# Ledger of designs, part 58: designed miniproteins, single chains, continued (5)

Each design is a single chain, and the fold is of that chain. pLDDT is the mean over its residues in the fold that is shown.

## One batch from the design tools (miniprotein)

Design m18002
Fold by ESMFold2-Fast:
Structure m18002 (fold): chain A 100 residues (1-100)
Amino acid sequence: VMEAFKKYQELVKENKDIPKLLEELRKAGKQDLVDRFIREHLKARQDLVDTIKKLEEDLRSGKISEEEALQILTDKVNEFIERRKKMYEEIKKELERLKA
């Protein structure tokens, strides 16, 4: 519970910072990079939504257990968080290169 809350707080902080950093990249003429990051994020979000919908259906039909569903969901959420962290670091690295 506490560790999940910490991960959520990190995600909220990164989400707050990402829009500002993407705007800085856009102002620097890096629209192609901004578009790539947005596209990758939307795809990852859609994949997570599709996974949740499938898990709900499989749970309702009895094809999987609640334990299996929680494991799959946890893995997908962690994957999403790690992708988000990688994106944040890539954006910061590009902005630092522009300052050099």
Scores: mean pLDDT 76

Design m18003
Fold by ESMFold2-Fast:
Structure m18003 (fold): chain A 90 residues (1-90)
Amino acid sequence: MAKITVTITGPTRVEVTIEASDEEAGQKAALAVVRAMEKTGAVGVDSEVLSPGVAKGVVEAPDAAAARALAEAIKAEAEKLGVEATVTEG
């Protein structure tokens, strides 16, 4: 199983943490994030593997409305793939 945590850390900055028990679950979670980025025009600026099965990415949106739309789109795309997603403000 995979879980996505989305944190809005600045007006245009979103941090995404993916926790996955296996490679397939992790790939589904990553696909949800990529699809949301394509919908909102957001771009990845950093990515890090924190531990086995845990990865963190930083994404910049073109404006504050797009950053919020990105968080909502990640949740919607994750739901389509059977992945749990939560959104928080940091």
Scores: mean pLDDT 82

Design m18004
Fold by ESMFold2-Fast:
Structure m18004 (fold): chain A 71 residues (1-71)
Amino acid sequence: TVLTEEDIRRVFNEETAKMPLGEFLRNKLKLEDSQVEAFARVYGLDLNKTLEEQNLGSEEKLISALAPFLS
């Protein structure tokens, strides 16, 4: 699956920032389970905690964190 900055900008908002990270990555960004697990492992993030609780509650911070997965 190809992920772009536009994909992140399209789905990110105040409501999705309060979504659990794993749900956001799987259901909004349509990432494969292996990519979701790799992202959490590499950055020491909790898939069951929200984006906002993990300092990912802004579009710019989320894009920066996901940069290795962008094409």
Scores: mean pLDDT 80

Design m18005
Fold by ESMFold2-Fast:
Structure m18005 (fold): chain A 81 residues (1-81)
Amino acid sequence: ATKVGNEAIEKGKELNDKELIELGQKVIDQANALIQIGLNPDSALAQKLRPKSPQELLDEQKKLVEETKKKIKEAEKKFKE
């Protein structure tokens, strides 16, 4: 999860793609929030993610990671051309 976010940020910086940088940061923030929820469910991060079940948050994170991977691949394709 954090690896995909970091890759998106690096590619976004190379391509000056602000949206890709923001998306990568969002992936990292969400992954860290999920870890914090597991360790401390009363944390401010858990409250900030809204009243969703841990399973729903995990499913949303998985979807966000897949979308981010797709955008990284599209950005790489554009960079090669």
Scores: mean pLDDT 69

Design m18006
Fold by ESMFold2-Fast:
Structure m18006 (fold): chain A 82 residues (1-82)
Amino acid sequence: SLAELEARIRALEAEAAAAVAAGDRAGLLRLARELAELRLELLELRYEEAEDPEEKATIEAARERFREVAAADLAALEAAVA
């Protein structure tokens, strides 16, 4: 469900905060990848549940923008961890 995905995202965000505090760069990269996947899944579920065509178009635009930004951010993070 949407609520279950949001709860999983919050749990991983808490793990990411702990990884930052620990200086765990490899853990941060793993968590960033998992968070990106779950956030895309959340947008997909919102798209499926949306009834209004304008809302669906807005969510699809958000998915495309997120894919672009997430790919760039992950590439930068991977370069920083390598």
Scores: mean pLDDT 80

Design m18007
Fold by ESMFold2-Fast:
Structure m18007 (fold): chain A 85 residues (1-85)
Amino acid sequence: SPLRQAILLTALSILLAGVEFLIELAKKHPERAKEYIEQAKLLLEQSRELLEELRKMGYDPKTIEKLEERIKKLEEQVERLEKEV
């Protein structure tokens, strides 16, 4: 349903903003970086689950592709940070 798609998209947007915030916190507070990285990984896993649900519902393929690229870039940033700690 359009309402369910809107709810999932909103939830995904909040999760991805949370990942970006945790990445910023990890950079500013190296002593706690491991905790922030682990939380960012959990939010990224949840983000992939929501993206898969949107894909199965036939949500706009171009938007799905852009969200997939954003998730992939955030995953790469988290992997780089993890190698530094």
Scores: mean pLDDT 89

Design m18008
Fold by ESMFold2-Fast:
Structure m18008 (fold): chain A 77 residues (1-77)
Amino acid sequence: SKEKKLLEIAIELLRAVLTGSQEEVDKRINEAIEKLKELGFDDETIERLKAFIDYARQDPELARELIEQAEKALKNL
């Protein structure tokens, strides 16, 4: 489903936040935006995801918690 694909991309970006440089995170966000557009997600959904990742990158502990929540949600899809 589209929801499953969105969660998988969000998890990948959150993992990049924990392990990557700011430049690497920015690159992965841009790659994810193009992939989401190709998959048919609207601009509002893409902008919300970008804002969510920007929020998470300010707090690595929050990013870890969000990964756990997203993985749990993914298992229920």
Scores: mean pLDDT 82

Design m18009
Fold by ESMFold2-Fast:
Formats: C-alpha cells, sequence, structure tokens
Structure m18009 (fold): chain A 82 residues (1-82)
C-alpha cells in the first residue's frame, strides 16, 4: 500500500496538474480574465510551483516548469490590462 507521504505527494502533483490544465485551456481559448482573477491565478500557480519544487522529483520538476510558463503568460496578460 502507498505510504501517507507518497499519497500526499501524488495529491500535490495532481492538484497542480488540474489547475495548470484549467489555466492552459483558458489561455488557449482567449478567455477574458479580470485583473483580480489574473492575480489570484498567478498567486495560486506560484504557490503550487514552490510546493512541487520542494518534492525534488523529476515528475514534480516537469510540472513546475509548465507552471512557470503558464505564470509568465498570465503575467503578460496582466500587463496588457494595467
Amino acid sequence: SPSKEEIEREITISMARMFLSVVERALENNVEMSIEELKKAIETLKRLREELLALETPEARETAERLEKAIEKLEEELKKKE
């Protein structure tokens, strides 16, 4: 059976991937986001990236790199609105 620590790592990675997929889809479909929504999304993805980097696994690092790219795109969208 997986350990509690292993389950917690899998949950962290899965949550990050789910949030990333939603953000990537919103960006791909040019969904209109408010300044507040963009700031909240950036804050959430930055937190998830830090949590993934702390896991020090290849899978977490790969997901963290994808999060970094999504954060950069959201920050560009935010700059267009400010």
Scores: mean pLDDT 85

Design m18010
Fold by ESMFold2-Fast:
Structure m18010 (fold): chain A 75 residues (1-75)
Amino acid sequence: MEEEKERLKKLIEATKISYEIFKKRHNIPKDYQEKIDKLLKEMEEAVENGDIEKAREAYQKLVKVFSEIVEKIKK
């Protein structure tokens, strides 16, 4: 359980870094930026509160949003 919390914290930090790099290279629509920011915050709060299931769900939603952005930028 503690190992899962630490892994999720590292995943959040890595995701934030990747997202900042992605924003610098690509023009991301504001609606998607807001969705990602909200999901990252939900994930951080869930990890802090020890709700691993909720943190995992937030991450899955974040991955979906990120995939949508990549497809839209290619168009």
Scores: mean pLDDT 79

Design m18011
Fold by ESMFold2-Fast:
Structure m18011 (fold): chain A 72 residues (1-72)
Amino acid sequence: MSKAEILKELIKKAVEKMIAEGRKVDATTKLGDLLPYLRKEGLSDATIEQIRRDYGDVPLSKINVNELAKYL
């Protein structure tokens, strides 16, 4: 499985967890909102901080998973 495929599954699980906890997920939801859930799925704190700086304010609908996978 490629890093991009792994990341796609992690994002899917993070979104499902947010929805299960009663949070709204829509086209304006930013990647930064998912980072605590991605940390629980096993991403390192260093990786989370790098992603937050570069993509934290970017809407999920505009994230390229292949570009984000470079951080793994």
Scores: mean pLDDT 79

Design m18012
Fold by ESMFold2-Fast:
Structure m18012 (fold): chain A 108 residues (1-108)
Amino acid sequence: MEEGLKAADYAAEILKSKGYPEFAERLRDLARRIVELGKKYGVEEFASKAVGALAMAAQAAIDGNVDEARKYLEKAREYFREMGEKSGVPEEADRLIAEAERLLQELL
């Protein structure tokens, strides 16, 4: 749970250091909202994994590693799907997935 947020904070600092402060703040806000959804609906393990995968995807994208960024995004989508199914609020999870995909598309 804390591990996902730490991964997001680390990736955000890398984004900021490479001249993408707006994307760093977007990643932090998205990570916070994913974790809060996980806490609210008792799916914290999947929320933490989704944030961790998203953080790795963002870091790979900024490093120009498109193939690795896509692999981590696919992993994040899988964790988001599991979170949505187990939480009973798939629509909220789907909105977070869509926002994560937009963020990564803009970085790629």
Scores: mean pLDDT 82

Design m18013
Fold by ESMFold2-Fast:
Structure m18013 (fold): chain A 66 residues (1-66)
Amino acid sequence: AARAALAADLTRIANEVLNSEGTLEEKQKKLDELAAALGERHGVRIEARVIEFNGELIPVISARAA
């Protein structure tokens, strides 16, 4: 299903960014690039942010119709 495939891809890019080395700014830039590429592939607009919560970095990703 398209929705399940998108969710799996979103989880994959989030984990890839969080497990990468670098600063918060570098991780946000990488997430923006991966989200843009994924949005083109699925025909949707993806909004992606990295937030800090209790000293941890958490990716917040949402997708909407283009």
Scores: mean pLDDT 75

Design m18014
Fold by ESMFold2-Fast:
Structure m18014 (fold): chain A 65 residues (1-65)
Amino acid sequence: SNEELIEEARKLGKQYAEAAKKEGKEEAEKKYGDKINEILRKLTDDEADEASKVVVNLVQEELEK
């Protein structure tokens, strides 16, 4: 379901932020970037926009800690 895809994107976004904080953005992109993009491709435009906003907000929250 789209709800499960959004939750997976959220989880990957958090892992991306943690990896970016510890290992740098380039390493985080290699580990998680393609996986996040693959999920977004499976969603409708509206759902992808919403999921993208959730991921961006989670990455910002994690990096601000």
Scores: mean pLDDT 77

Design m18015
Fold by ESMFold2-Fast:
Structure m18015 (fold): chain A 90 residues (1-90)
Amino acid sequence: MEAVATVTARTKPGTPLAEAEEIARRAAEAAGRVPGVTRVDVVVKQNADGSHSIAVTVTAETEEAARRAAEAAAEVMREDPNVESVEVQV
């Protein structure tokens, strides 16, 4: 039974796109290392205020694996000083 979880983060206004993309890459790599994860999709969008919205969507073999992967991605995002908010949806 496949499950999907999404992690969304917002960076502080003025964070460069390259830094937002690097945060997204590290988060996706952390999620992809969780056993049972089959797919990780990443979207980074620039906001008008100079912040960036990062969405990491995880598809996994089980809801438990999807949740673990989403939490791994969220931890990476929360550790970055340029990230002001992180939300996990399962």
Scores: mean pLDDT 85

Design m18016
Fold by ESMFold2-Fast:
Structure m18016 (fold): chain A 74 residues (1-74)
Amino acid sequence: LMTLPELIKRLRELIKKAKDMGNEELVSEAQKLLNEARQLLLDFLRGVNGTSLIPRIEELQKKIDELEEKLKKL
């Protein structure tokens, strides 16, 4: 399972690649997921147990994988 900081790093890389390709829609989608990842990290730091966050982290990773795949198909 990938950690939240690693997912944030992947999202920043995805945003850079989408900008380089001129795809503003993918930039917008990746930015939304980046904001979601940051809020999830804040929830963890404010007292939500890591184990209870696992399903949310898995869903976030799935969405990131889908965006990376969409970028590759362009």
Scores: mean pLDDT 79

Design m18017
Fold by ESMFold2-Fast:
Structure m18017 (fold): chain A 94 residues (1-94)
Amino acid sequence: MSEEQLEQLGMVIAHLKAIAEENAGTELGEKLKELVEEALRMVKEKAPPEEILKKVEESIRVLKELAEKQNDEQTLSIARAMEHTVKRLREELE
């Protein structure tokens, strides 16, 4: 993964972390926080890019569930934008 791709992935993870913190005390918010913390640990440990992308994709799935449960169209749009970014990064690795 290039330095630019890692920066883009880092921004997605940071945004996921912020949303998880805003939803602290909810079951899905806590689950999102755990997945984000695991993704951050994987980045620090220089895990394979594909494994980091899988963890971020899993985090985005939880974000979509959270947005749908809260009927939050803005958060759902953010999740879809993140999904598009991660899909592009995955295609660039192939």
Scores: mean pLDDT 84

Design m18018
Fold by ESMFold2-Fast:
Structure m18018 (fold): chain A 65 residues (1-65)
Amino acid sequence: SARERLVREVLRRYPLPNAEITHEELYEIARELGIPRSLVNEIIKEVDKDGDGKINVGELIERFG
């Protein structure tokens, strides 16, 4: 539920699957939705394997949408 809400809000703001968002942007969106930082950290660890500080919206959707 919370994970799905986060992914849907990211899609609403960044509707292109090739869009990239920073970890800071994802934390801010989650904060606005009342989603715990621990859940965001789990998502980041799974999606941002390279540790470059960015996540691809398409990868986020494929793994958690």
Scores: mean pLDDT 77

Design m18019
Fold by ESMFold2-Fast:
Structure m18019 (fold): chain A 75 residues (1-75)
Amino acid sequence: DILERIRELIEKAKEALKQGNYDKAKELAQEAVETAQRMLELLSKVDVYGKEEITQELEELLKEAQEVLAEAEKG
């Protein structure tokens, strides 16, 4: 499940931030951002049932991953 994988990456990135490991947090958050962006691009090219709901979830996960990435970049 790709949504679960993105959530796991975000959770691991947040945990790395708690440990003060900003490099690891940045790496994990960037992977989550890239994965979510790739899935959104793929969904934009297909006409499938439930597309709107999946797109909304991916956009929310992308936003959360971007926020974690920004926090990791602050040091």
Scores: mean pLDDT 83

Design m18020
Fold by ESMFold2-Fast:
Structure m18020 (fold): chain A 74 residues (1-74)
Amino acid sequence: MSEAERERKALEELIKKYNLSPEEAEIVRRAHDGLLELRRLAEQGAPDSELQAAADRARPAIEKANAILAKKLA
């Protein structure tokens, strides 16, 4: 019902559609959670230092998720 619930459902459907392994699925879910946290902090007007710290925490998962999706789409 919420936008976040719809996004989570879409992510699970994507994981199933591209037959991601349990490890790949975990990485993609962590990347999505990191992006949601960044979006929430930005909406709340968090200072740049908090946004940067959250981005630094999320970056490894986002980079790995992008590599996984690039392989599945290419």
Scores: mean pLDDT 80

Design m18021
Fold by ESMFold2-Fast:
Structure m18021 (fold): chain A 81 residues (1-81)
Amino acid sequence: SLREWLELLKKAQKEIEEADKKIKELNDNVAKIEATGTKEQAEAAKKKGDEQIKELDDKRSIAQGLRDASRGAIDDALRLA
């Protein structure tokens, strides 16, 4: 139904926004540690940050697919109405 696709679109958009926000926060935190911390702290933060960003990027990619599929289904439903 149109309502179900709208709810899925809303959920996917929220997941994309949350992932983007977390990726930005992780990049900002790594940059701060690189500027203010020791070389060892910077290297550890970068490695941990890269691993967390990869997980968030994968989740974002899945959510983008769901967003695009939901938009397509909504567009098709509106054309048939």
Scores: mean pLDDT 85

Design m18022
Fold by ESMFold2-Fast:
Structure m18022 (fold): chain A 90 residues (1-90)
Amino acid sequence: SLVEERARRVIERAREVVEEGRKAIENADKESPKQLEATAGRAMSAYEAARTMAEMLDAVGNKELAEEARKVAEEAREVAEQLRKILEEK
């Protein structure tokens, strides 16, 4: 379905954002506050997109893909929260 095709792209993009965010956390001492803020914003957007996709996937009965979307959404939220805490210390 078009929902499942869109969901796969959202999940893939969210995974990329999570990886970028984790690298930013690891290299926080070398990143500017502006760069960390931008990365945190992307992570929060990825969380919202993946969460919305999980709801749509549940509605069409694709429980497996919905669970993948929920997992990556939670990872993106955790990355955003860690980046926000780092920003509060700078």
Scores: mean pLDDT 88

Design m18023
Fold by ESMFold2-Fast:
Structure m18023 (fold): chain A 90 residues (1-90)
Amino acid sequence: DYKLLLNLGDVYFELKQYEEAIKTYNKVLEEYSSELTPIEKLEVYKGLVDSYLALNQKDKAKEVLEKLKSEFSDIPVAQEFVKKMEEKLK
């Protein structure tokens, strides 16, 4: 169940196990992208950005942020997240 896997990613993030969180979020996108609602997919991308930033992997966070910006260009809450994170990546 992809929802359990998505929740597992969030649990890893809260436990500060960021590499495990990234692996889990990427698995959700690779195996279940077509089953995700737009909001669930946005939350996975946000989790990836936050996890990479927590690991101080700014270049990877920026790469994920560009994908989020492109895929959710018409979603204001997604674009506001992008703007906020771009400021942190300077």
Scores: mean pLDDT 84

Design m18024
Fold by ESMFold2-Fast:
Structure m18024 (fold): chain A 86 residues (1-86)
Amino acid sequence: ERAARVEALRAAGISEAEALSLDSLAAAARLAARVAGLPEAAVEEVARLAEEQAAAAEKMKAGEISEAEAQALAAELAARVAAIRA
């Protein structure tokens, strides 16, 4: 999860300290998708899905949505990412 993002950034030639300072799920997701060899259109969609997941996590912390609703959204986002890679 977070460790996987840091590893993906390090694999792209970014230092661990710089990777940890990139406090943006969208930027980390774009870089991970590029390292994985996905086309630019898929990179932008993966970044958008990461932002949606982050927004859901923030709403859960604020008590605006339940943990079950956040998990359901995460599963939908994961399925869309899998479809892009297929």
Scores: mean pLDDT 62

Design m18025
Fold by ESMFold2-Fast:
Structure m18025 (fold): chain A 65 residues (1-65)
Amino acid sequence: MSEEEILGVAFAILADRRDEINAKIDQLKKELEEKGYSPEEVEKAIRELRRQIINDAIEEAKKLL
Protein backbone atom coordinates (compact mmCIF):
# COMPACT_ATOMS: atom_id res chain seq x y z
CA MET A 1 0.00 0.00 0.00
CA SER A 2 1.45 3.36 -1.03
CA GLU A 3 2.78 5.40 1.91
CA GLU A 4 2.96 8.32 -0.57
CA GLU A 5 -0.86 8.51 -0.74
CA ILE A 6 -1.22 8.64 3.06
CA LEU A 7 1.58 11.21 3.37
CA GLY A 8 0.08 13.32 0.54
CA VAL A 9 -3.29 13.54 2.32
CA ALA A 10 -1.62 14.12 5.70
CA PHE A 11 0.48 16.92 4.16
CA ALA A 12 -2.68 18.57 2.76
CA ILE A 13 -4.28 18.45 6.25
CA LEU A 14 -1.13 19.95 7.81
CA ALA A 15 -0.90 22.64 5.10
CA ASP A 16 -4.54 23.67 5.70
CA ARG A 17 -3.84 23.99 9.45
CA ARG A 18 -0.32 25.43 9.01
CA ASP A 19 -0.96 28.94 10.39
CA GLU A 20 -2.75 27.57 13.50
CA ILE A 21 -0.03 24.94 14.07
CA ASN A 22 2.75 27.54 13.78
CA ALA A 23 0.89 29.89 16.14
CA LYS A 24 0.51 27.09 18.75
CA ILE A 25 4.20 26.18 18.53
CA ASP A 26 5.31 29.83 18.83
CA GLN A 27 2.95 30.40 21.77
CA LEU A 28 4.18 27.28 23.61
CA LYS A 29 7.82 28.31 23.07
CA LYS A 30 7.18 31.83 24.40
CA GLU A 31 5.24 30.59 27.46
CA LEU A 32 7.91 28.05 28.42
CA GLU A 33 10.73 30.60 27.94
CA GLU A 34 8.85 33.14 30.11
CA LYS A 35 8.43 30.49 32.84
CA GLY A 36 12.21 29.94 32.90
CA TYR A 37 12.41 26.49 31.32
CA SER A 38 15.77 25.51 29.82
CA PRO A 39 16.30 25.60 26.02
CA GLU A 40 16.48 21.76 26.10
CA GLU A 41 13.06 21.44 27.78
CA VAL A 42 11.52 23.96 25.36
CA GLU A 43 12.92 22.05 22.35
CA LYS A 44 11.71 18.72 23.79
CA ALA A 45 8.18 20.07 24.34
CA ILE A 46 7.99 21.52 20.79
CA ARG A 47 9.27 18.25 19.29
CA GLU A 48 6.64 16.28 21.22
CA LEU A 49 3.87 18.66 20.10
CA ARG A 50 4.99 18.38 16.44
CA ARG A 51 5.04 14.56 16.65
CA GLN A 52 1.51 14.52 18.09
CA ILE A 53 0.19 16.86 15.36
CA ILE A 54 1.80 14.78 12.58
CA ASN A 55 0.47 11.50 14.03
CA ASP A 56 -3.06 12.95 14.25
CA ALA A 57 -2.87 14.08 10.59
CA ILE A 58 -1.68 10.60 9.50
CA GLU A 59 -4.59 8.96 11.39
CA GLU A 60 -7.07 11.34 9.71
CA ALA A 61 -5.49 10.60 6.30
CA LYS A 62 -5.88 6.83 6.87
CA LYS A 63 -9.60 7.31 7.60
CA LEU A 64 -10.06 9.27 4.35
CA LEU A 65 -8.33 6.56 2.25
Scores: mean pLDDT 81

Design m18026
Fold by ESMFold2-Fast:
Structure m18026 (fold): chain A 100 residues (1-100)
Amino acid sequence: GIKIKQNPKEATLKAGEEIKLISEAEGGKVLKLNWYKADANANGKEIPEGAEFLDFKLNENKMELTLKNLEAGKEYLYIKQAITEDGIAYGEGSIVKVEE
């Protein structure tokens, strides 16, 4: 089936730093890519209840998400979902930690 690569899988930022998350789908055509944010303890293989929708792309296999102005002392899980003709696929979650 389709596989979603997500880089980086884990990152630690200092206050005021920014990071770019890149997700790329392999093994099939993507109809829609969605980015979600959730608590760091959530399962990245599904969209958990209370997840925040961030952004999407149509008919693209690659998408970038730039994170900036994140709160010091917080940890976030970023989840990538791909909608394909063969169903829904999830990438591994990216965990972003912000130091105080």
Scores: mean pLDDT 77

Design m18027
Fold by ESMFold2-Fast:
Structure m18027 (fold): chain A 90 residues (1-90)
Amino acid sequence: SEIDKIKKELLEYYDKIKNEISDLLEKNELSDEAKKEVAKLFAEIETLVNDALEKIKTLSPEEAKKLLEETKKEMDKLYNKIKEIIEKAA
């Protein structure tokens, strides 16, 4: 279904961000405080994705596509905050 395609695209985007964060963490030494802040922001990304997946199944395909794009933008904001923390700690 169209909804299943939108859900798949969201999960693939999440996996991409997760892998990029993992790579950054492997390449950079972080303090315990910085690691906790990154973990907190990543948990916010997970919550955002899970909430979006639950909402997507109740929406029309057009509304679900809009929510997908809005969710990607919010994920990007959180990912950029994670990148800033890692880069400042390096």
Scores: mean pLDDT 87

Design m18028
Fold by ESMFold2-Fast:
Structure m18028 (fold): chain A 71 residues (1-71)
Amino acid sequence: MKTLEERLAELAKKYGLSVEQVRKIFGAWQRDPNPSDEEIKALAKELGLSPGKVRAVMKEVGQIAAEHAAS
């Protein structure tokens, strides 16, 4: 069984991000799983990423969290 940390590390590698960047996106998703476009743009600016990349990663962390909760 893959740990949550291992799955976040794989996601970081997939998108060319640090694990810390992915963890910050995951934390934002945990706070609000349906963020507005403005919230996504603000997070992207803070992390030095594009809004599209933040949105893509946030979608995948949501899937990972759902699978982890079901395990």
Scores: mean pLDDT 80

Design m18029
Fold by ESMFold2-Fast:
Structure m18029 (fold): chain A 81 residues (1-81)
Amino acid sequence: MARQAALAGGVPATDDEMTLEQAARAISAMTGVPLDVARKAAEEAAKEQGRPDVLTNEGFARAAMRAGKDGKGPPSAAPPA
């Protein structure tokens, strides 16, 4: 069942931290990449932080810059035939 420790504490990472889902949606909106790519960028940034649950403001900025400047983009449809 759902864990009460996190719910009771209300991990309100909205000000200085955000969940991976929130970060992925924001990165997708900012960079125009699909949610799958944005989510992967957020997960990478979370791994860099050592916090797989949430992203800090700096982690979010890192993920957004990586997606934008590196040109992460979705995989173009390459002809497999």
Scores: mean pLDDT 64

Design m18030
Fold by ESMFold2-Fast:
Structure m18030 (fold): chain A 55 residues (1-55)
Amino acid sequence: GPAADAGRRAAAEGASEEEAAARAKQIGLNHGVDLAARGRTSSGAAAASAVGGVS
C-alpha cells in the first residue's frame, strides 16, 4: 500500500531504515484517514487519482 511504497521509495533515495519506517507510518496514518473520509476503502484511491490532476 501507500505506506509501504513510501518506505521503499525513501530507502531507494538513501534514507535510513528509521526514516523509511517513519515516512511509511506517517503516510499510512494520514492516507488511511483521508481515504476513510473520501471513500472508506483503499479502492477509493483509484477514484481520488482519477479526480486529482496528473499534471
Scores: mean pLDDT 60

Design m18031
Fold by ESMFold2-Fast:
Structure m18031 (fold): chain A 64 residues (1-64)
Amino acid sequence: MSNVEKARSLLEEGRKADEAGDTEKAIELYQKAIDVANQAPPTDFEAGAIALAAATNLASLRSK
Protein backbone atom coordinates (compact mmCIF):
# COMPACT_ATOMS: atom_id res chain seq x y z
CA MET A 1 0.00 0.00 0.00
CA SER A 2 1.32 3.45 -0.93
CA ASN A 3 1.82 6.28 1.58
CA VAL A 4 -1.08 8.12 -0.09
CA GLU A 5 -3.40 5.11 0.36
CA LYS A 6 -2.32 4.73 4.02
CA ALA A 7 -2.84 8.44 4.72
CA ARG A 8 -6.27 8.40 3.04
CA SER A 9 -7.32 5.36 5.12
CA LEU A 10 -6.19 7.07 8.35
CA LEU A 11 -8.03 10.28 7.40
CA GLU A 12 -11.22 8.27 6.74
CA GLU A 13 -10.89 6.42 10.09
CA GLY A 14 -10.34 9.78 11.82
CA ARG A 15 -13.52 11.18 10.28
CA LYS A 16 -15.50 8.15 11.45
CA ALA A 17 -14.13 8.52 15.00
CA ASP A 18 -14.97 12.26 14.93
CA GLU A 19 -18.56 11.52 13.80
CA ALA A 20 -18.86 8.93 16.61
CA GLY A 21 -17.79 11.56 19.18
CA ASP A 22 -14.50 9.78 19.93
CA THR A 23 -12.41 12.95 19.96
CA GLU A 24 -9.22 11.36 21.36
CA LYS A 25 -9.27 8.61 18.70
CA ALA A 26 -9.98 11.14 15.93
CA ILE A 27 -7.03 13.34 17.02
CA GLU A 28 -4.66 10.34 17.04
CA LEU A 29 -5.81 9.16 13.59
CA TYR A 30 -5.56 12.66 12.06
CA GLN A 31 -2.01 13.03 13.45
CA LYS A 32 -1.05 9.65 11.94
CA ALA A 33 -2.58 10.65 8.58
CA ILE A 34 -0.43 13.81 8.54
CA ASP A 35 2.73 11.84 9.46
CA VAL A 36 2.17 9.23 6.73
CA ALA A 37 1.26 11.86 4.10
CA ASN A 38 4.49 13.75 4.90
CA GLN A 39 6.48 10.60 4.03
CA ALA A 40 5.34 10.95 0.40
CA PRO A 41 7.44 13.02 -2.05
CA PRO A 42 6.75 16.82 -1.99
CA THR A 43 5.49 16.53 -5.61
CA ASP A 44 2.65 14.22 -4.50
CA PHE A 45 -0.20 16.75 -4.44
CA GLU A 46 -2.72 14.12 -3.29
CA ALA A 47 -0.63 13.42 -0.17
CA GLY A 48 -0.42 17.19 0.42
CA ALA A 49 -4.21 17.50 0.13
CA ILE A 50 -4.73 14.63 2.62
CA ALA A 51 -2.30 16.22 5.09
CA LEU A 52 -4.11 19.57 4.78
CA ALA A 53 -7.53 17.96 5.32
CA ALA A 54 -6.28 16.04 8.38
CA ALA A 55 -4.60 19.16 9.81
CA THR A 56 -7.76 21.23 9.28
CA ASN A 57 -9.94 18.63 11.03
CA LEU A 58 -7.41 18.31 13.86
CA ALA A 59 -7.35 22.10 14.37
CA SER A 60 -11.18 22.15 14.44
CA LEU A 61 -11.25 19.49 17.19
CA ARG A 62 -8.62 21.35 19.25
CA SER A 63 -10.57 24.65 18.98
CA LYS A 64 -13.43 23.10 20.97
Scores: mean pLDDT 79

Design m18032
Fold by ESMFold2-Fast:
Structure m18032 (fold): chain A 71 residues (1-71)
Amino acid sequence: TVPQPSAEQLQRQMEVNRIANEVWDMYDKSDSVDNFDKTVDTLIQDYLNQGDTTRANYIRLATTSVLGTVS
């Protein structure tokens, strides 16, 4: 039996999914992989400057998945 996720776990999963969708949207709107990389790096640095290492890491993971899928 799959454990029932808590409200906190569900909220975290929703946030991860939102970030993944955001990264995919950024890729679709980018004219090139170089432009996509610049946009993603800027967003990661912005979150790091805000002390949000967790979101920065989610963006990095989503970016790797996107690039791995489209390669």
Scores: mean pLDDT 76

Design m18033
Fold by ESMFold2-Fast:
Structure m18033 (fold): chain A 113 residues (1-113)
Amino acid sequence: MELEEELLKIYDEVKKTGNVRAMLYLLGIAEAYGAEPVKKKLEEDIKGKVSERERQLARDAGLLAVDPSLVSKDSPLYGVPKEWVREQLKSLLGEETYDRILALARELKAKRE
């Protein structure tokens, strides 16, 4: 609940930017860590605005930025350097927002067991 409230605050901030790519990245994080309420809100917000390919790539990029071991071997992003993905995401989200999402994603992973 506490963690879900923190994720919802970041979701609200990202949604206010209107940045669909930022929403896709956050969706990837929410999906990876099982934050269902935030995942559902993000899926509705981006519905019809992105292709299935863009959604899959953003999910894998989010996973790669947090933990490369979570990226599927069959992903186009498999073996892509984490540092390169980090720079691209910082450019898209802004460094402060990226660092906040990354920190929250790490906390979500730790609390899930």
Scores: mean pLDDT 68

Design m18034
Fold by ESMFold2-Fast:
Structure m18034 (fold): chain A 96 residues (1-96)
Amino acid sequence: LAAEAAAAWAALDPAEQAELRALLERFLAEVFPRAMADEERAEEVLARMEEEAREAAAVAGVAPAEVEALLEALRNRDTAAVSAGLGRIVDRILAA
């Protein structure tokens, strides 16, 4: 969800964009929830995700309400809500 991801996305052809989108969706569905379940890593992941979410929202023009919902989920350690919120932000960036 970094600004570099949006720039890299714009440089890809449509077939590469579709493949990368599928990989990101798989990451959010399978890898991210597992990482958040690890209590020792969760705090580091949360701090990094919060910073990246703010940067991604600025790049993608995501509504403040969507960012607030994601940050609330991060603070509450709600893995499912965080995954869903990140997916929405990724979709916004990839659709741009």
Scores: mean pLDDT 64

Design m18035
Fold by ESMFold2-Fast:
Structure m18035 (fold): chain A 91 residues (1-91)
Amino acid sequence: GMPQEKFDGIEKLLLEESKKVARETAKELGGSEEQVEEAVKRTEELVKKKIAELRAAEAAGGVLTDEKLGNLYLELLEKAKEIAKEVVEEE
């Protein structure tokens, strides 16, 4: 399986980049500080959930490929933008 240190590095990268995208998108849409914090919080919760699901799948004998990680990265960035837009536009 993937070394724990490498997986922890990937989780940190996904969290940092997704939170950054959520924050920047919410600010660009004219969101308040409260809306920016809510967008970042929802994005962090989604990323942690997806990482926990991947860890569980690997523990069950699943193979975590670079392609699957790349696809997840792109999905999470897109979801971060969607969350930011929803938070700012619903308020």
Scores: mean pLDDT 80

Design m18036
Fold by ESMFold2-Fast:
Structure m18036 (fold): chain A 78 residues (1-78)
Amino acid sequence: MLVEASGQAEKAVKYLTSLGFKVKEVDDISKPLPEDTIGVIKDTNTASVDFKSKEEAEKFKEELRSNGIDARIVPLTG
């Protein structure tokens, strides 16, 4: 389960690195990311974090939105 912030990668990266997340530049976020890792696609200004459960993803989305980051949940296809 992927939590994605499109058009706000810089805000998402700044917030999440303050929580101890590592940044990795990726070509495609449809593949699972390592734990505590932010996937960034610079061409689309998109940042994403992968979660094992919808419940954890929804809590994280709410936390990002509370910090002014517009985030959505995207199911991983594959």
Scores: mean pLDDT 73

